# Designed miniproteins, single chains, continued (3): the designs that were tried, part 69

Each design is a single chain, and the fold is of that chain. pLDDT is the mean over its residues in the fold that is shown.

## One batch from the design tools (miniprotein)

Design m10381
Fold by ESMFold2-Fast:
Formats: structure tokens, sequence, C-alpha cells
Structure m10381 (fold): chain A 70 residues (1-70)
């Protein structure tokens, strides 16, 4: 799914506001929120997020996806 520039910028803002100690938990929470959505591509999106080695990239991708599908 293509990510919008606006959603990426907004997600980056949320990432910058997160305390470092909460960053891993925030990514886990976003994955859980995506898992709660009954979307046909959710499993592929979750797999893609888990394949990302950078927590910042994983967060931005997951948050941007949720911003489009909430």
Amino acid sequence: MPLSEEDIERARGFWSALPEEQREAAVEKLIAEIESLDLPDRDAIIEKIKAMEDLEEAFIYAESYLLQHK
C-alpha cells in the first residue's frame, strides 16, 4: 500500500514525541491495532513491519497505515 507524504510526516512527529523507553512498546501496540483490523492485507503488512530492522521505520510505516485505515 502506498503511504501518503502527509501520513508519513504526521507519524514522524509522533515518533519524535515518544520517550525512547516507550518506542518498542509503541511499535508493538501499532502491530496489535493492525491485527485487530479485519483487512485482507493485514498479515502482509504486519510481516513487512516485522521485517524492518529500524524501529523508526517500522513505527512510521505502521502509524501511516493505521492513519489511512482507522
Scores: mean pLDDT 77

Design m10382
Fold by ESMFold2-Fast:
Structure m10382 (fold): chain A 70 residues (1-70)
Amino acid sequence: MFDEERLQRAKLAIEKGKPLSNEVVELSEENRKLLEEFKKELGLPVEEKVTMTDVMLLAYVLGVPASELL
């Protein structure tokens, strides 16, 4: 489902540039489900709170601007 190359690039970009924010943001139900699948694909724990960093990573992997997911 998610492009592995983009996932790796997104992680590296965040590590180099530091995360945007740990501020909690709200997503639509559909986009929240996409984020849960994304976190499971990376082997990360699925948490109830969504951060702006999570949204940015998901947006990059999907090839859309983060604003489209909010």
Scores: mean pLDDT 68

Design m10383
Fold by ESMFold2-Fast:
Structure m10383 (fold): chain A 71 residues (1-71)
Amino acid sequence: SLQERIELLEGLIAAIEAQDLARVRALLRELGFTDEQIQQYLDDIQSGPLSRDMVLAFARMELSVLKLELK
């Protein structure tokens, strides 16, 4: 559901900020990412602060769009 996707994205953002890679991996699987996409995502957040910030910006953008749809 839309609500479940919002909750998963909020959890994903929190896990990235906490650097909880195991939680990030689990949440990406629930969001429907493939193992290849999950590995690329993890590589991106670990490659440096700029790459991590870009990943967070994209996740926050998707969350904002979904919250607008809920309204």
Scores: mean pLDDT 85

Design m10384
Fold by ESMFold2-Fast:
Structure m10384 (fold): chain A 99 residues (1-99)
Amino acid sequence: SEAEKLKKEILELIEEIKKLLKEKKEDPSKAEELEKKIKELAQKADEKVQQLRDLYDEAVKNKDEEEIAKLEKLIKEVLEAIKEFGELYSEVYNEPLPK
C-alpha cells in the first residue's frame, strides 16, 4: 500500500541520518557538511510523515475503519522511530531536532 511504502521510505531516511550522525561523531572535521545533509534528509522524512497524516485524514473522512486502524499503527511505529532518532540527534548535537 501507499502507506506501507511511505513508512519504509521514512524508516530508510532515519537509518541514513543515523549513519551520518555516527560519521559526524567519528570525524568532527566533516561536521558542517554532514549537518547540512542530515537537516535535508530530516526535512524529507517530515514531508513523508505529513503524507501519512493526510492519508489518515482521508480514511477518517471516508469512515474506512480498517484503513484507519492500519494507518494508526503505521503512524505510531513511525513516530516511535522518529522519537528514537530525536534522542540520538540531541545526544550528538546537544540540541533538539529542528522543526
Scores: mean pLDDT 77

Design m10385
Fold by ESMFold2-Fast:
Structure m10385 (fold): chain A 64 residues (1-64)
Amino acid sequence: MAQEALDRYLAGEMSEKEAVTRLASEAQEKFGLDKATELMREFAELKKEKGTEEALKKLAEAIE
C-alpha cells in the first residue's frame, strides 16, 4: 500500500530509493504506465520545489 511505504520512510525504516521504487510499482499496477509516468514527473517537480517528504506525501495521496 502507498501509505505503508510513506509511513516507513517517515519512521526511518525505509530509504527514499525503496519508498520511490515501491510507490512507482504500485502506481503502474493500479493506473497503468501512462498515469504512473505522469505521477513520477509530478513527484520530481515537487521534490525540486518542496523537498522529498512533501513530494512523497503527494505521490502517496495520488496513488491511494
Scores: mean pLDDT 81

Design m10386
Fold by ESMFold2-Fast:
Structure m10386 (fold): chain A 69 residues (1-69)
Amino acid sequence: PRHVLVEVRGPGLPAVDPQPNLDEAPGIAERRVFSGVAPEDVPAVLEAEVERYRARGHEVVLTLGPTVP
């Protein structure tokens, strides 16, 4: 397994984007959750995590979700 799931949650993030089910995403080795991320900070968080894991030879699966309403 070479895939890391990075899940970003925050106020005002889209609720419509489906979150991958880990049971339906074979090859996901690790799940990392970032909560309370402001919408304007999401791109920077995603870019930093993608760069970090790619530097280690891993692929990153990105998902967005709202903070639980």
Scores: mean pLDDT 64

Design m10387
Fold by ESMFold2-Fast:
Structure m10387 (fold): chain A 84 residues (1-84)
Amino acid sequence: SELAEETRRLGDEAARAVREALRLARSGSGTDEAFRRAMQTMVDADRRMTALGRQAGPEVERLRDQEIARVLELLGEMLAARAA
């Protein structure tokens, strides 16, 4: 499904942005702007994936939920690294 492929692509995009922010947080070189941009990429991806799920139905909706869960795990690690 093209909608499933787009959902995976958006999930990968969000995960990549948060992983880069996590790398910067762990190295102590992250700026507030870099973290805001990662959060914005995540929010934009979530909105787009949610719209695709509504359009395509339960299969793509479950895929969206799985992709968001993975991104939220990375976000938790990034927030913990920033707090350390």
Scores: mean pLDDT 85

Design m10388
Fold by ESMFold2-Fast:
Structure m10388 (fold): chain A 77 residues (1-77)
Amino acid sequence: MKALVGVFSSDPERAAALIKEVAAAEGAEAEVHTVAGLVRAIVTAPDEKTLRRAVEAIERALREDPAVQRVEVRELP
């Protein structure tokens, strides 16, 4: 199972590090790329429950960062 997490942040490196750390803690993998304040991550998990937990944890962590302006999540086929 995969999801795309898009983040618009004034501190994209912090957002990227946070996504990787939180995904790993929830048993998921994150491939993260940063371009001009935009962070895009593909989060991969073995099942839908693990993916949902990882994505929810990532969103909560990102919402606590005042540098984060927008977070978008899209499930991938």
Scores: mean pLDDT 82

Design m10389
Fold by ESMFold2-Fast:
Structure m10389 (fold): chain A 60 residues (1-60)
Amino acid sequence: SAAEEAARWAANAAAGAASARDKGDDLMYQRLEETARALAEAAKRGDLAAAREASHRGGG
């Protein structure tokens, strides 16, 4: 489902943020944390379009 895909993307972004934080990459951590938050919010609403937009902006 759209919510499941968005939740998976949010989990991946959160894992990336944790990795960046462990490496001391504050800029990457901030970017990925913002992306994970936006994706989690989209997943709660089942809004796949919002999830794609957030992923596109943060996942480059």
Scores: mean pLDDT 75

Design m10390
Fold by ESMFold2-Fast:
Structure m10390 (fold): chain A 61 residues (1-61)
Amino acid sequence: MSEEARQALVEDARAFIERVAALFGLRTPEGLAILARYLLEEARKANDEAAVAALERAMAE
């Protein structure tokens, strides 16, 4: 379940970032980085290093 939750978080984070970026016309790396940084902060607050690493990979240019 923890692993399934992490996979869901990574998938949702990636899809959410891209979807929001598309909706607001933020198809630039800068716009994606802003959204990605927000999600990374949430992962850090959860103190889940695996989620942080996974999110960073999903957000990476």
Scores: mean pLDDT 66

Design m10391
Fold by ESMFold2-Fast:
Structure m10391 (fold): chain A 68 residues (1-68)
Amino acid sequence: SDIERAAEGGGRGAERSGGGAEGAKGAYQMTLNAPTPDKANKAGAGGAVGAGERGGEGAFQMGLLASR
């Protein structure tokens, strides 16, 4: 139930044209502000963080396609 709802939410996020990316953006933003044990990775991932948002949207799109 909870698992299915989370998966469906992801698919719907992609259908909203960025709903999933918006969620990913929030998570990445917290990572930039919050002190993490991977501080070195955080500095390197700084450039990748913005690109990661695009990846998040793609992941949700796959859910939408699978759900048809």
Scores: mean pLDDT 45

Design m10392
Fold by ESMFold2-Fast:
Structure m10392 (fold): chain A 57 residues (1-57)
Amino acid sequence: MPPSTPVTREVARELHWIADRFAKYGSKTSTKEQIEELRKKEEETRRQGGLEPAPEE
């Protein structure tokens, strides 16, 4: 039986982020490519500098 759960918070967050990108850039390019670029940016930050969550908080 498939899960009858609504869109996960993670997916909603990504959608909201994509919408924000469109609002700022106004372009309707490949959403997947934008997500991949952002994801890689996060990975590089993590890989290069290590894991720095939000210790300031």
Scores: mean pLDDT 58

Design m10393
Fold by ESMFold2-Fast:
Structure m10393 (fold): chain A 55 residues (1-55)
Amino acid sequence: MRRYRAVMSTPDAGGEFLRLRRGDIVELLGEEGNYYLVRKGDEVGWVPKSFLEEV
C-alpha cells in the first residue's frame, strides 16, 4: 500500500473531501482524475493530487 504526505492543509470542502493538515500521512485507497481517495486513521475521503506527495 502506498502512503502519501500532505504538503499543505486542505480547504474545508465538506462531506466527500478529507480535511488534512500539512505533514499528515495518509494511505492511498484509490484514484480518480485529479483526486486520490485516501485514509487518515478512521476517516476516508478525496484529496486533490496536488496536495499530496509520495512518502
Scores: mean pLDDT 78

Design m10394
Fold by ESMFold2-Fast:
Formats: structure tokens, sequence, C-alpha cells
Structure m10394 (fold): chain A 113 residues (1-113)
């Protein structure tokens, strides 16, 4: 439902805010992380809705997920370059976990189509 999608967006944004505070990011990097979390969540949710409605193919959904994941990873790498070694290690572990989750999601979609 639209409410479930909005709750997912809000949860992801809150997670981004918590991590930005935890890693003591600059105000600029915090804003970029939050805006990317909003964009990722909105575009993914929209693509998933279209896929569920039969308006988007499995391949088109996978391509969109890969595009969004690449943009997210690029932002994390840019932020990581400005962090302390300790904070960088935490962010890199988050990045690797995210990559694994994306791969599992893509595999799941491929098995459905």
Amino acid sequence: SDEDIQKTIERRVKSAEVFAEYLNLSEEDKKRLIEMAKTYSREFSTAKQKYNAGQLSAQELIDKIKELAAEWIKLLDEIASRLTPEAKEILNKMKESFKREVDLLIQHIQEQG
C-alpha cells in the first residue's frame, strides 16, 4: 500500500539520520546522505509498484536497482574519503552489507521472472 511505502521511506531516512549522527558527518554530507536515502527509497518504491502492477519488467526493475545502488555506493565512497579511519571502517562494512542485500534482492527478482 502507499502507506507501507511511505513507512519504508521514513524508516530508511531515520536510519540515514542516525548513522550520519553516529559517524559525526559534516552537515553537508549528512544532508547528502539523507537526500540520497529519500531518492533511493522513492524511486525503488515507485519501480516496485510498477513491477507489481505489471507495468515494469523484471529486467527493468533490476536495472533501476543497479542504477540506484551504484549512486548510493558512489556517495558512500565520497563520504568515506573524508572520515577518520574508524568511521571509514564502519561505513565500508555498511557498504559491503548493502551490496550483499542488493545481490540477494536481484537474485530474488530473477527467480520470480
Scores: mean pLDDT 84

Design m10395
Fold by ESMFold2-Fast:
Structure m10395 (fold): chain A 90 residues (1-90)
Amino acid sequence: EGEEIVKKIHDEARKKARDELARIQAERTLSVEEWRALQMELRDKHYKELIDKLSEEEVKKIVEAFLKYQNSPLAKKRAEEFIKEFEKKR
């Protein structure tokens, strides 16, 4: 289930970024703008590290989940009807 893998990666990245940001805030004073910039940077950093650790099988499951999102059941049905009409011309 690619959706579960994506959710786990996002949750882990957010948790790691939050924990690291909390440590930084305890060590020094951050402006609101610095806090926002650092939060974004830390999330991106941890997200990239988690993606780089994915196996080929996990990447395949994520791609399949992406295709399900982009290709709704209605979109798949329309594709099947298109193929049938194309075959009819033969």
Scores: mean pLDDT 68

Design m10396
Fold by ESMFold2-Fast:
Structure m10396 (fold): chain A 78 residues (1-78)
Amino acid sequence: DEALEAIRRAEEALERARRAVEESSSEELKEKGLKKLEELREELLRSAGSRESLLGTAERVIEESERLVREAERINKE
C-alpha cells in the first residue's frame, strides 16, 4: 500500500530529524526545529482524509525533515 509506505517513510524521517535536532549544540535549532517537526506531524495527520493529499504531504514532510537534518549537520561542522 503506497499510502502506508509513505506514512512509514514520513514517520521515520520525522524521527531521524528529531534525533538530529535534539543532539544539536544549537539551542535555537532545538527550539525552532522541534516546533517545525511537531507542525509537520500535525500536517501529516490532517492529510489522512485523502490518499492524494496524504501522499503529497508525506513527501513534503520527508523533504522538510531531511532539510532539518542537513541544517543540524551544517551547524555541527561550523
Scores: mean pLDDT 81

Design m10397
Fold by ESMFold2-Fast:
Structure m10397 (fold): chain A 71 residues (1-71)
Amino acid sequence: EKRVRDIARRLVDAEGYTYLSDTEKDEQIDKLIAAIKAASLDHVKKLTESLIPVLDELGAELARALLEYAE
């Protein structure tokens, strides 16, 4: 869980979402992790695409890896 959160946080920071506070970034990442635990693939994809649009195929790969890790 922590490792997944740290990776997601670094990707958000790399995208340049500097207008978001640390709390806001963590909140979005928490929502992503919660969606993964709920086994909601569509919601996970939507959150990943909203937070990290530049990733494309990598975003999908990350969502898959997060689902495997949560299980």
Scores: mean pLDDT 58

Design m10398
Fold by ESMFold2-Fast:
Structure m10398 (fold): chain A 77 residues (1-77)
Amino acid sequence: SMEELAKRLAQAALAGDVATVRELAEEAVRRGESMREIVERAAEILAKQQNVSVEKARDAILRALEEAGVLHLLEEE
């Protein structure tokens, strides 16, 4: 589900787990899921969990996607 992908993405980004971030992004594309919606939901989950702003959480997730080489998947949608 998109919710499960978003939760896993938030956790992988927080852990700096580049390989898992890449695998999750590729899985989302294979399932036809919206990477934009997954990123927004992951940012909300991470923000609440870490008690930070959604903007700060989104920046952390976008950085993790950039480091994983999959940030372009947000633009392909």
Scores: mean pLDDT 85

Design m10399
Fold by ESMFold2-Fast:
Structure m10399 (fold): chain A 60 residues (1-60)
Amino acid sequence: AVVTSEALGAGVEGAGELVKQGVPAEEVTPEQAARIAREKGIDEASAKAGGRAGAQLARM
């Protein structure tokens, strides 16, 4: 699926939130980032796409 800028932003923000909560960046999963994005009102499909992108960026 194409990652929208909104979904990407939400996924990156979710990954950053997990790191701030003490999760090491290398242990941030797409599933966890997607969960945070869904809590912010992003739809499930977009949250999954953004979560994958956010987790990948956190590991760069």
Scores: mean pLDDT 70

Design m10400
Fold by ESMFold2-Fast:
Structure m10400 (fold): chain A 74 residues (1-74)
Amino acid sequence: TLSLAELRAFGRRLRDHLARELRALGVPEEVIAEVEARFDAAIAATTSEAEWQARLRELGRWVRERLEAVEAAR
């Protein structure tokens, strides 16, 4: 079980890793900034591991839909 501080640190590392991957794929910086802002909000709002799991699932869904919309608009 992760402490709240460890959970938030993990979330920040995951955010940074995802941002680097999105840049490597040529995703616009505006979209990357949106993803980062949503991760930061989820991390700040998280008070338990269960809440983090739920928020991470919602974030994953939103990121997928956002990227699919960006690709479809090309």
Scores: mean pLDDT 81

Design m10401
Fold by ESMFold2-Fast:
Structure m10401 (fold): chain A 69 residues (1-69)
Amino acid sequence: DEEIEKAFEEEIKASMEVIKYAVEKLIASKGKSEEAKKKAAEYQKKLDEAAARAQEAAKRLEELLKKKK
């Protein structure tokens, strides 16, 4: 079950990064400066990357859980 534990940890990490970058993007988007717009775009990119990792980790965890039933 070490594989399931590792997959679960990866999913949690990726999901937490999605939440973190979504919040950072929202905060940056409230600014009206060019710097705020640049930060919002940067956090959007990081959010997209984290979301892709979260989806992949969730899929892997589901596959492992199904094989254990």
Scores: mean pLDDT 79

Design m10402
Fold by ESMFold2-Fast:
Structure m10402 (fold): chain A 124 residues (1-124)
Amino acid sequence: SLDEKRLEEALELARKGLEAYEKGDYEKAKLYLQHALGLLADLPEVQESAKELLKSLGIEVSLEEVPTIFSNPDLTEEIINKIREKYNLKTIEDVVNKIRELLESRKDLGLLSLLIIELIRMLS
């Protein structure tokens, strides 16, 4: 399906972002990660995954509010802090390793998307 193709393209862009990060090319890493995030944010599977993650963190949002969270850094700060505490992500390496794990498992795509937002912030 078109959504399956968009998901595969997003995951490949995220992998390229991590490769650029490992080579020390932070500007190229941000570019790939921003493109991956744009594709992920529009996917219904990602939005539903993010809503379930937020509910597990005690944050109730409608499905219609989820895209706003992906596009607004101010709204994501509290959410990202709760995620980092829940998964014990203290360093940029912890965030990168968690993203790599999620890319390999192809699970928790909402968590993947929110961690990509955090990695972009950390590289800025």
Scores: mean pLDDT 86

Design m10403
Fold by ESMFold2-Fast:
Structure m10403 (fold): chain A 107 residues (1-107)
Amino acid sequence: RLAELLRRLAETVTTDPAAADEAIRELARAIAEEYAAANPDLTPEQVEAMEASLAGVLLALRDALGGEAFSAVFRRVAERVEREGLSAGETLDLLFAEAERALEAAR
């Protein structure tokens, strides 16, 4: 479940930073798989490319924000995903919007 994975990543980044890279890759895979399930015209190669791209973007975002700000963004996204029942696509849109706002606030 995306909300659970988002919360787990938010906790992992602050409590067990050594496991954060793997938690990011697990979240990227889950999002790509849910997006693929909603979009059956996607090829396995396109799904794998999406997973790899998402993982790369999320790793870069963690490095840019730092653990505390990254955790706060992901916790807020998780709360809205659970409350509003957001799709994988809507979750990505919200995540990037929250990340952009957090990066702007950092400078």
Scores: mean pLDDT 81

Design m10404
Fold by ESMFold2-Fast:
Structure m10404 (fold): chain A 70 residues (1-70)
Amino acid sequence: MSEGELLARIARAEGEEVRAKLEAQGLADTGARVHALLEEMARLLAGSPDPARLAALVREVHALLKEAGL
């Protein structure tokens, strides 16, 4: 398995867990947004990773989690 495939698998698993945890806390819309961003990161990691796009997605996830008080 390539490093990109491994990282993509990790990103998907983390996205699913974060979504479930935020949904349980009543933050379903934030969880869905974070999950969508992690799924997009997984697609980039499995395909053609662009460091600038990956960095932008990471910053967007960070901003959403901070806004949610996490």
Scores: mean pLDDT 79

Design m10405
Fold by ESMFold2-Fast:
Structure m10405 (fold): chain A 78 residues (1-78)
Amino acid sequence: MEELRREAEAAVAAQLPVAEANADGDRAFVEALLREAIDRLSDEELRELLLELLDVAGTDAAKQAELQRQVEEHLEKL
């Protein structure tokens, strides 16, 4: 779990450069989701969420909203 957490944080830092104004909002969204997920999801669910976040980080707001909804539903399930 601790290594997955460190990998997730490193992946967010690598994929979302701070130089872009649009990336600022995406970074805050991804970091908030990861922090909630890391504390409450299982290792397998965390791994899948990490992959989803990396795929969505540079895409559209609709995919980000759907991912957030899925995370919230998983957190309620736990």
Scores: mean pLDDT 57

Design m10406
Fold by ESMFold2-Fast:
Structure m10406 (fold): chain A 99 residues (1-99)
Amino acid sequence: MSVQEILEQEKDAFRERGEELLKKAIETKDSSTLTSSVLLYGMAGDKKGALEAVYKGVKAGIPVDSSTLRRWSRLAKELGMDELSKALEEEAKKREEEE
């Protein structure tokens, strides 16, 4: 039994749990719950979904530091998500001005 075969069966469960935690993070404005959501999307092999979850959380006003946002923006650009990369950079600059 391969790790890949086990992960394929669990991908949908991790993605669903990630979406559930994203909704909770947005409702509670909790950055640690957002991080857990992103980790679950990553475990599902959904790197783009993980970055989209970060963006949704950030747009909902969840506190994420500017250095983390810049790092995520760079990862989004490397994955071809140019629009998301730009949005994350703009949010990072805004938060840097508020710090």
Scores: mean pLDDT 75

Design m10407
Fold by ESMFold2-Fast:
Structure m10407 (fold): chain A 100 residues (1-100)
Amino acid sequence: MEELELIRKNTEKLLEELKKKGVSEEIIELVKEALRVQEEIYRLLSEHGYEELAIAAASEEELLAALRERDPALAEEFAALLRELKEKLEKIKKLLEEEK
C-alpha cells in the first residue's frame, strides 16, 4: 500500500519533530497508537477488496454507508476502528492545547 508507506514516513518525521519540541512522552505514545489504528483500518479495507471504494467515497459517512450495504460485519469493525482513532486524535489535541 503506497499511501500507507507515505503516511508512515510522514508520521516518523512528525514524531521526530514532536520530540525536538519537547512534547510529553504521553503525547508521543498516543500518536503511535493513532498510527497503529490507521494502519489497521487500511489493512482491513485492503484485505477485503474495498480500497477503491474507500478512495472513491466523498466522506467517511458515505464510505461507512456503502460498506454497511455490502458487508455489515466489516462496516461495524471499520466503525469501531474509526471511533478509536477519533478518540486518540481528540486526546492528542487536548494534551497539545494544555501544553501551550
Scores: mean pLDDT 73

Design m10408
Fold by ESMFold2-Fast:
Structure m10408 (fold): chain A 100 residues (1-100)
Amino acid sequence: SPLEELHKRALEILEKALELAESDPRIPQELIDELKELLERMKKADPKDKEELIKLLSEAIGVLGRIRDHLLSQGDRALARQMHQLLIELGGILQEVKKL
């Protein structure tokens, strides 16, 4: 289904975001732990539950934004731009989910 495919794409983006976050020791462990918990919640979510996916995607965008902003504050513009790109991709998925 379209919703199941969007859920799968969201998981792939979150896994990339986690790998990117874990690559920089300057990122607070609390943000990494929030992203890990969110990824596990997304994995366990029913891909047919549109409202739960909207909620999880919105929370994920928030966490990625905080990680991006932290990276910018530490002067890591390259990783911040990569994190921002993943955030934009999640935002696109969120808009597609809302249209279903």
Scores: mean pLDDT 89

Design m10409
Fold by ESMFold2-Fast:
Structure m10409 (fold): chain A 56 residues (1-56)
Amino acid sequence: MPELTAEKVLAFAQAFPSLTREQIRAYLVSQGYPEAAVTRAIDELVAAGRLPEEPP
């Protein structure tokens, strides 16, 4: 499978803005991406301010 990149995770989050960060992670893991790789990509995007902030 192609390697999961932060850019792909961001594109997916932008395509499905109603999904929470946890739902995005669960979905990508179900598609065969390693959980550690998905979690790292999400954490990287959040730390960089590129992924939308969670509502309070």
Scores: mean pLDDT 73

Design m10410
Fold by ESMFold2-Fast:
Structure m10410 (fold): chain A 75 residues (1-75)
Amino acid sequence: NEEAIKKLRELGKNYPWGLLNPTEAAKILAEELGVSEETALKALDEVGREYGVGTFFMLTLGQAERAIERLEKKK
């Protein structure tokens, strides 16, 4: 979703190195993908764990893009 990625990139400007706050990223993903904030946050947490980042740690844009892919596969 191009619009979700654009909004996530804009969010990253608020933090050093373009890192994303997982709660704020989850809100963007929930709105753009039509899922709950809880569902979006869980997907972001799962991706973070796959990359060795702890629960609710700041995420890269690339990790958030993988969360989008995961949510789109969960039809």
Scores: mean pLDDT 72

Design m10411
Fold by ESMFold2-Fast:
Structure m10411 (fold): chain A 89 residues (1-89)
Amino acid sequence: MEEEERFREALEALTENREDAIESLRRMLATEDQARADAAKYGDEKQQKILDLVIDMLRRVLELLEAGDVEGAARVIVETEKKIKELEK
């Protein structure tokens, strides 16, 4: 139930704001090296794994949005959110 609602929310947001989403993703990925350096200095193994999942998600979402696959991008977001929640239990 919550997953289906989150998927619809992500799909709607990416459909309505695709260009802004692409620009935001590019800016976030531009700070990847700093984020990894910070996680290595201040984060534990779990925080580093979460960061790796987020970076992989950002790359895949950007690739899918640039290819016009908004549904695929929304699915990747929801799947990554599930994995992060499982790690934080």
Scores: mean pLDDT 79

Design m10412
Fold by ESMFold2-Fast:
Structure m10412 (fold): chain A 87 residues (1-87)
Amino acid sequence: NAQEALDLEVELTLLAMELAISKREFEKHPDNKELIKEVLKRLEEILTRARDLLAQAEASGNDALVRQAKDLITEAEKLIEEAKKKL
């Protein structure tokens, strides 16, 4: 229904904002191992939540939300890989 799609879109948007904040923190402090470890933990949590939201989007048949969730997962996985290289 329309409300469920809106709720899912809001959750995906909020996760995208959390991802952007984590990316900015990593980019500003690329040599701070303690901060990178904290950012990595947040990115793993974002990835887990994004995968759950992808499953919900797929179940709803909303292709736009499926694409949004997949894009978020891809960006989170890329940042996790970059962060792990610094540890």
Scores: mean pLDDT 87

Design m10413
Fold by ESMFold2-Fast:
Structure m10413 (fold): chain A 94 residues (1-94)
Amino acid sequence: SMEEELVKEMIELGEKLLEEAKKLGAPEDVLQIMENNLKKAREYLEKGDYEKAIEELDKMLKTAYIYGLENKNEELIKLAEEAGKKFKELVEKM
């Protein structure tokens, strides 16, 4: 379905966010939280629960953004903001 394809694109954005956050020096505990949210998003997608998949990806975005703010990591803040904008555009198509 169109919804399934959009959630798959959101998961791909989440995968790219995790990879880039790791390159920008996000610590292992933050990366582990993000990876767990991504894993849950994939599990919800397999169940056809698109709303719950989106919630998990939103948690992943918030984790990166909050860590960036608390640690004054401007590159990670910008990454999370850019990912969030793309994520919002995909959600608005559903």
Scores: mean pLDDT 88

Design m10414
Fold by ESMFold2-Fast:
Structure m10414 (fold): chain A 57 residues (1-57)
Amino acid sequence: SERDLLLRIAARDLGLSEATLRRIVDTRSVDEAAEEISRRTGISVSKARAAVEALRR
């Protein structure tokens, strides 16, 4: 699906496994997901939030 492709691309770009990114996005609020991604990858919380919002469209 389109969502699966977007998740794979985002996971690669962030340096996370697709399974880890899917779990974070699907099991947490947008704010909690953004904070966890920021902590794991070193990108800003604002960039992580934008990515999570795009994946939850």
Scores: mean pLDDT 83

Design m10415
Fold by ESMFold2-Fast:
Structure m10415 (fold): chain A 57 residues (1-57)
Amino acid sequence: VGSYQFVTYHDVKKGETPEQIRDNFHPQAKIDKNDVAEGMRIYIIAKASYDIRFLKP
């Protein structure tokens, strides 16, 4: 086990807030509210403590 940093993305839907995106899809991520707009693709840098078999750094 270890700490890993990875990049994922989310396509923002109408009416979604950064908190909703975090809580529903990426609970470990801190999403910058200034980067969230309908139709925008946001890239999320998340740090997790997982088994290396499931998550690549």
Scores: mean pLDDT 58

Design m10416
Fold by ESMFold2-Fast:
Structure m10416 (fold): chain A 73 residues (1-73)
Amino acid sequence: KPLSKEEFLKRVKEMAEQAIEEARRNLAAGDVDGARMAITTLERYADMLEKLGETEFAKKVREEAERIRAQLA
């Protein structure tokens, strides 16, 4: 059975959540460069989610990226 748009969107959301966890792990490990790269990945997922009509979830992903960026200061 082919992947539906709803199943694809669920996968993208799962990948965004995993990217948030990875960014937090990199930050906790002192990997500043890894954390910065993860922030860029989160911003790309947020853009993709917004284009898919998930504006609210995209906003949450961007807010998480900002929180991680603040902890790098």
Scores: mean pLDDT 81

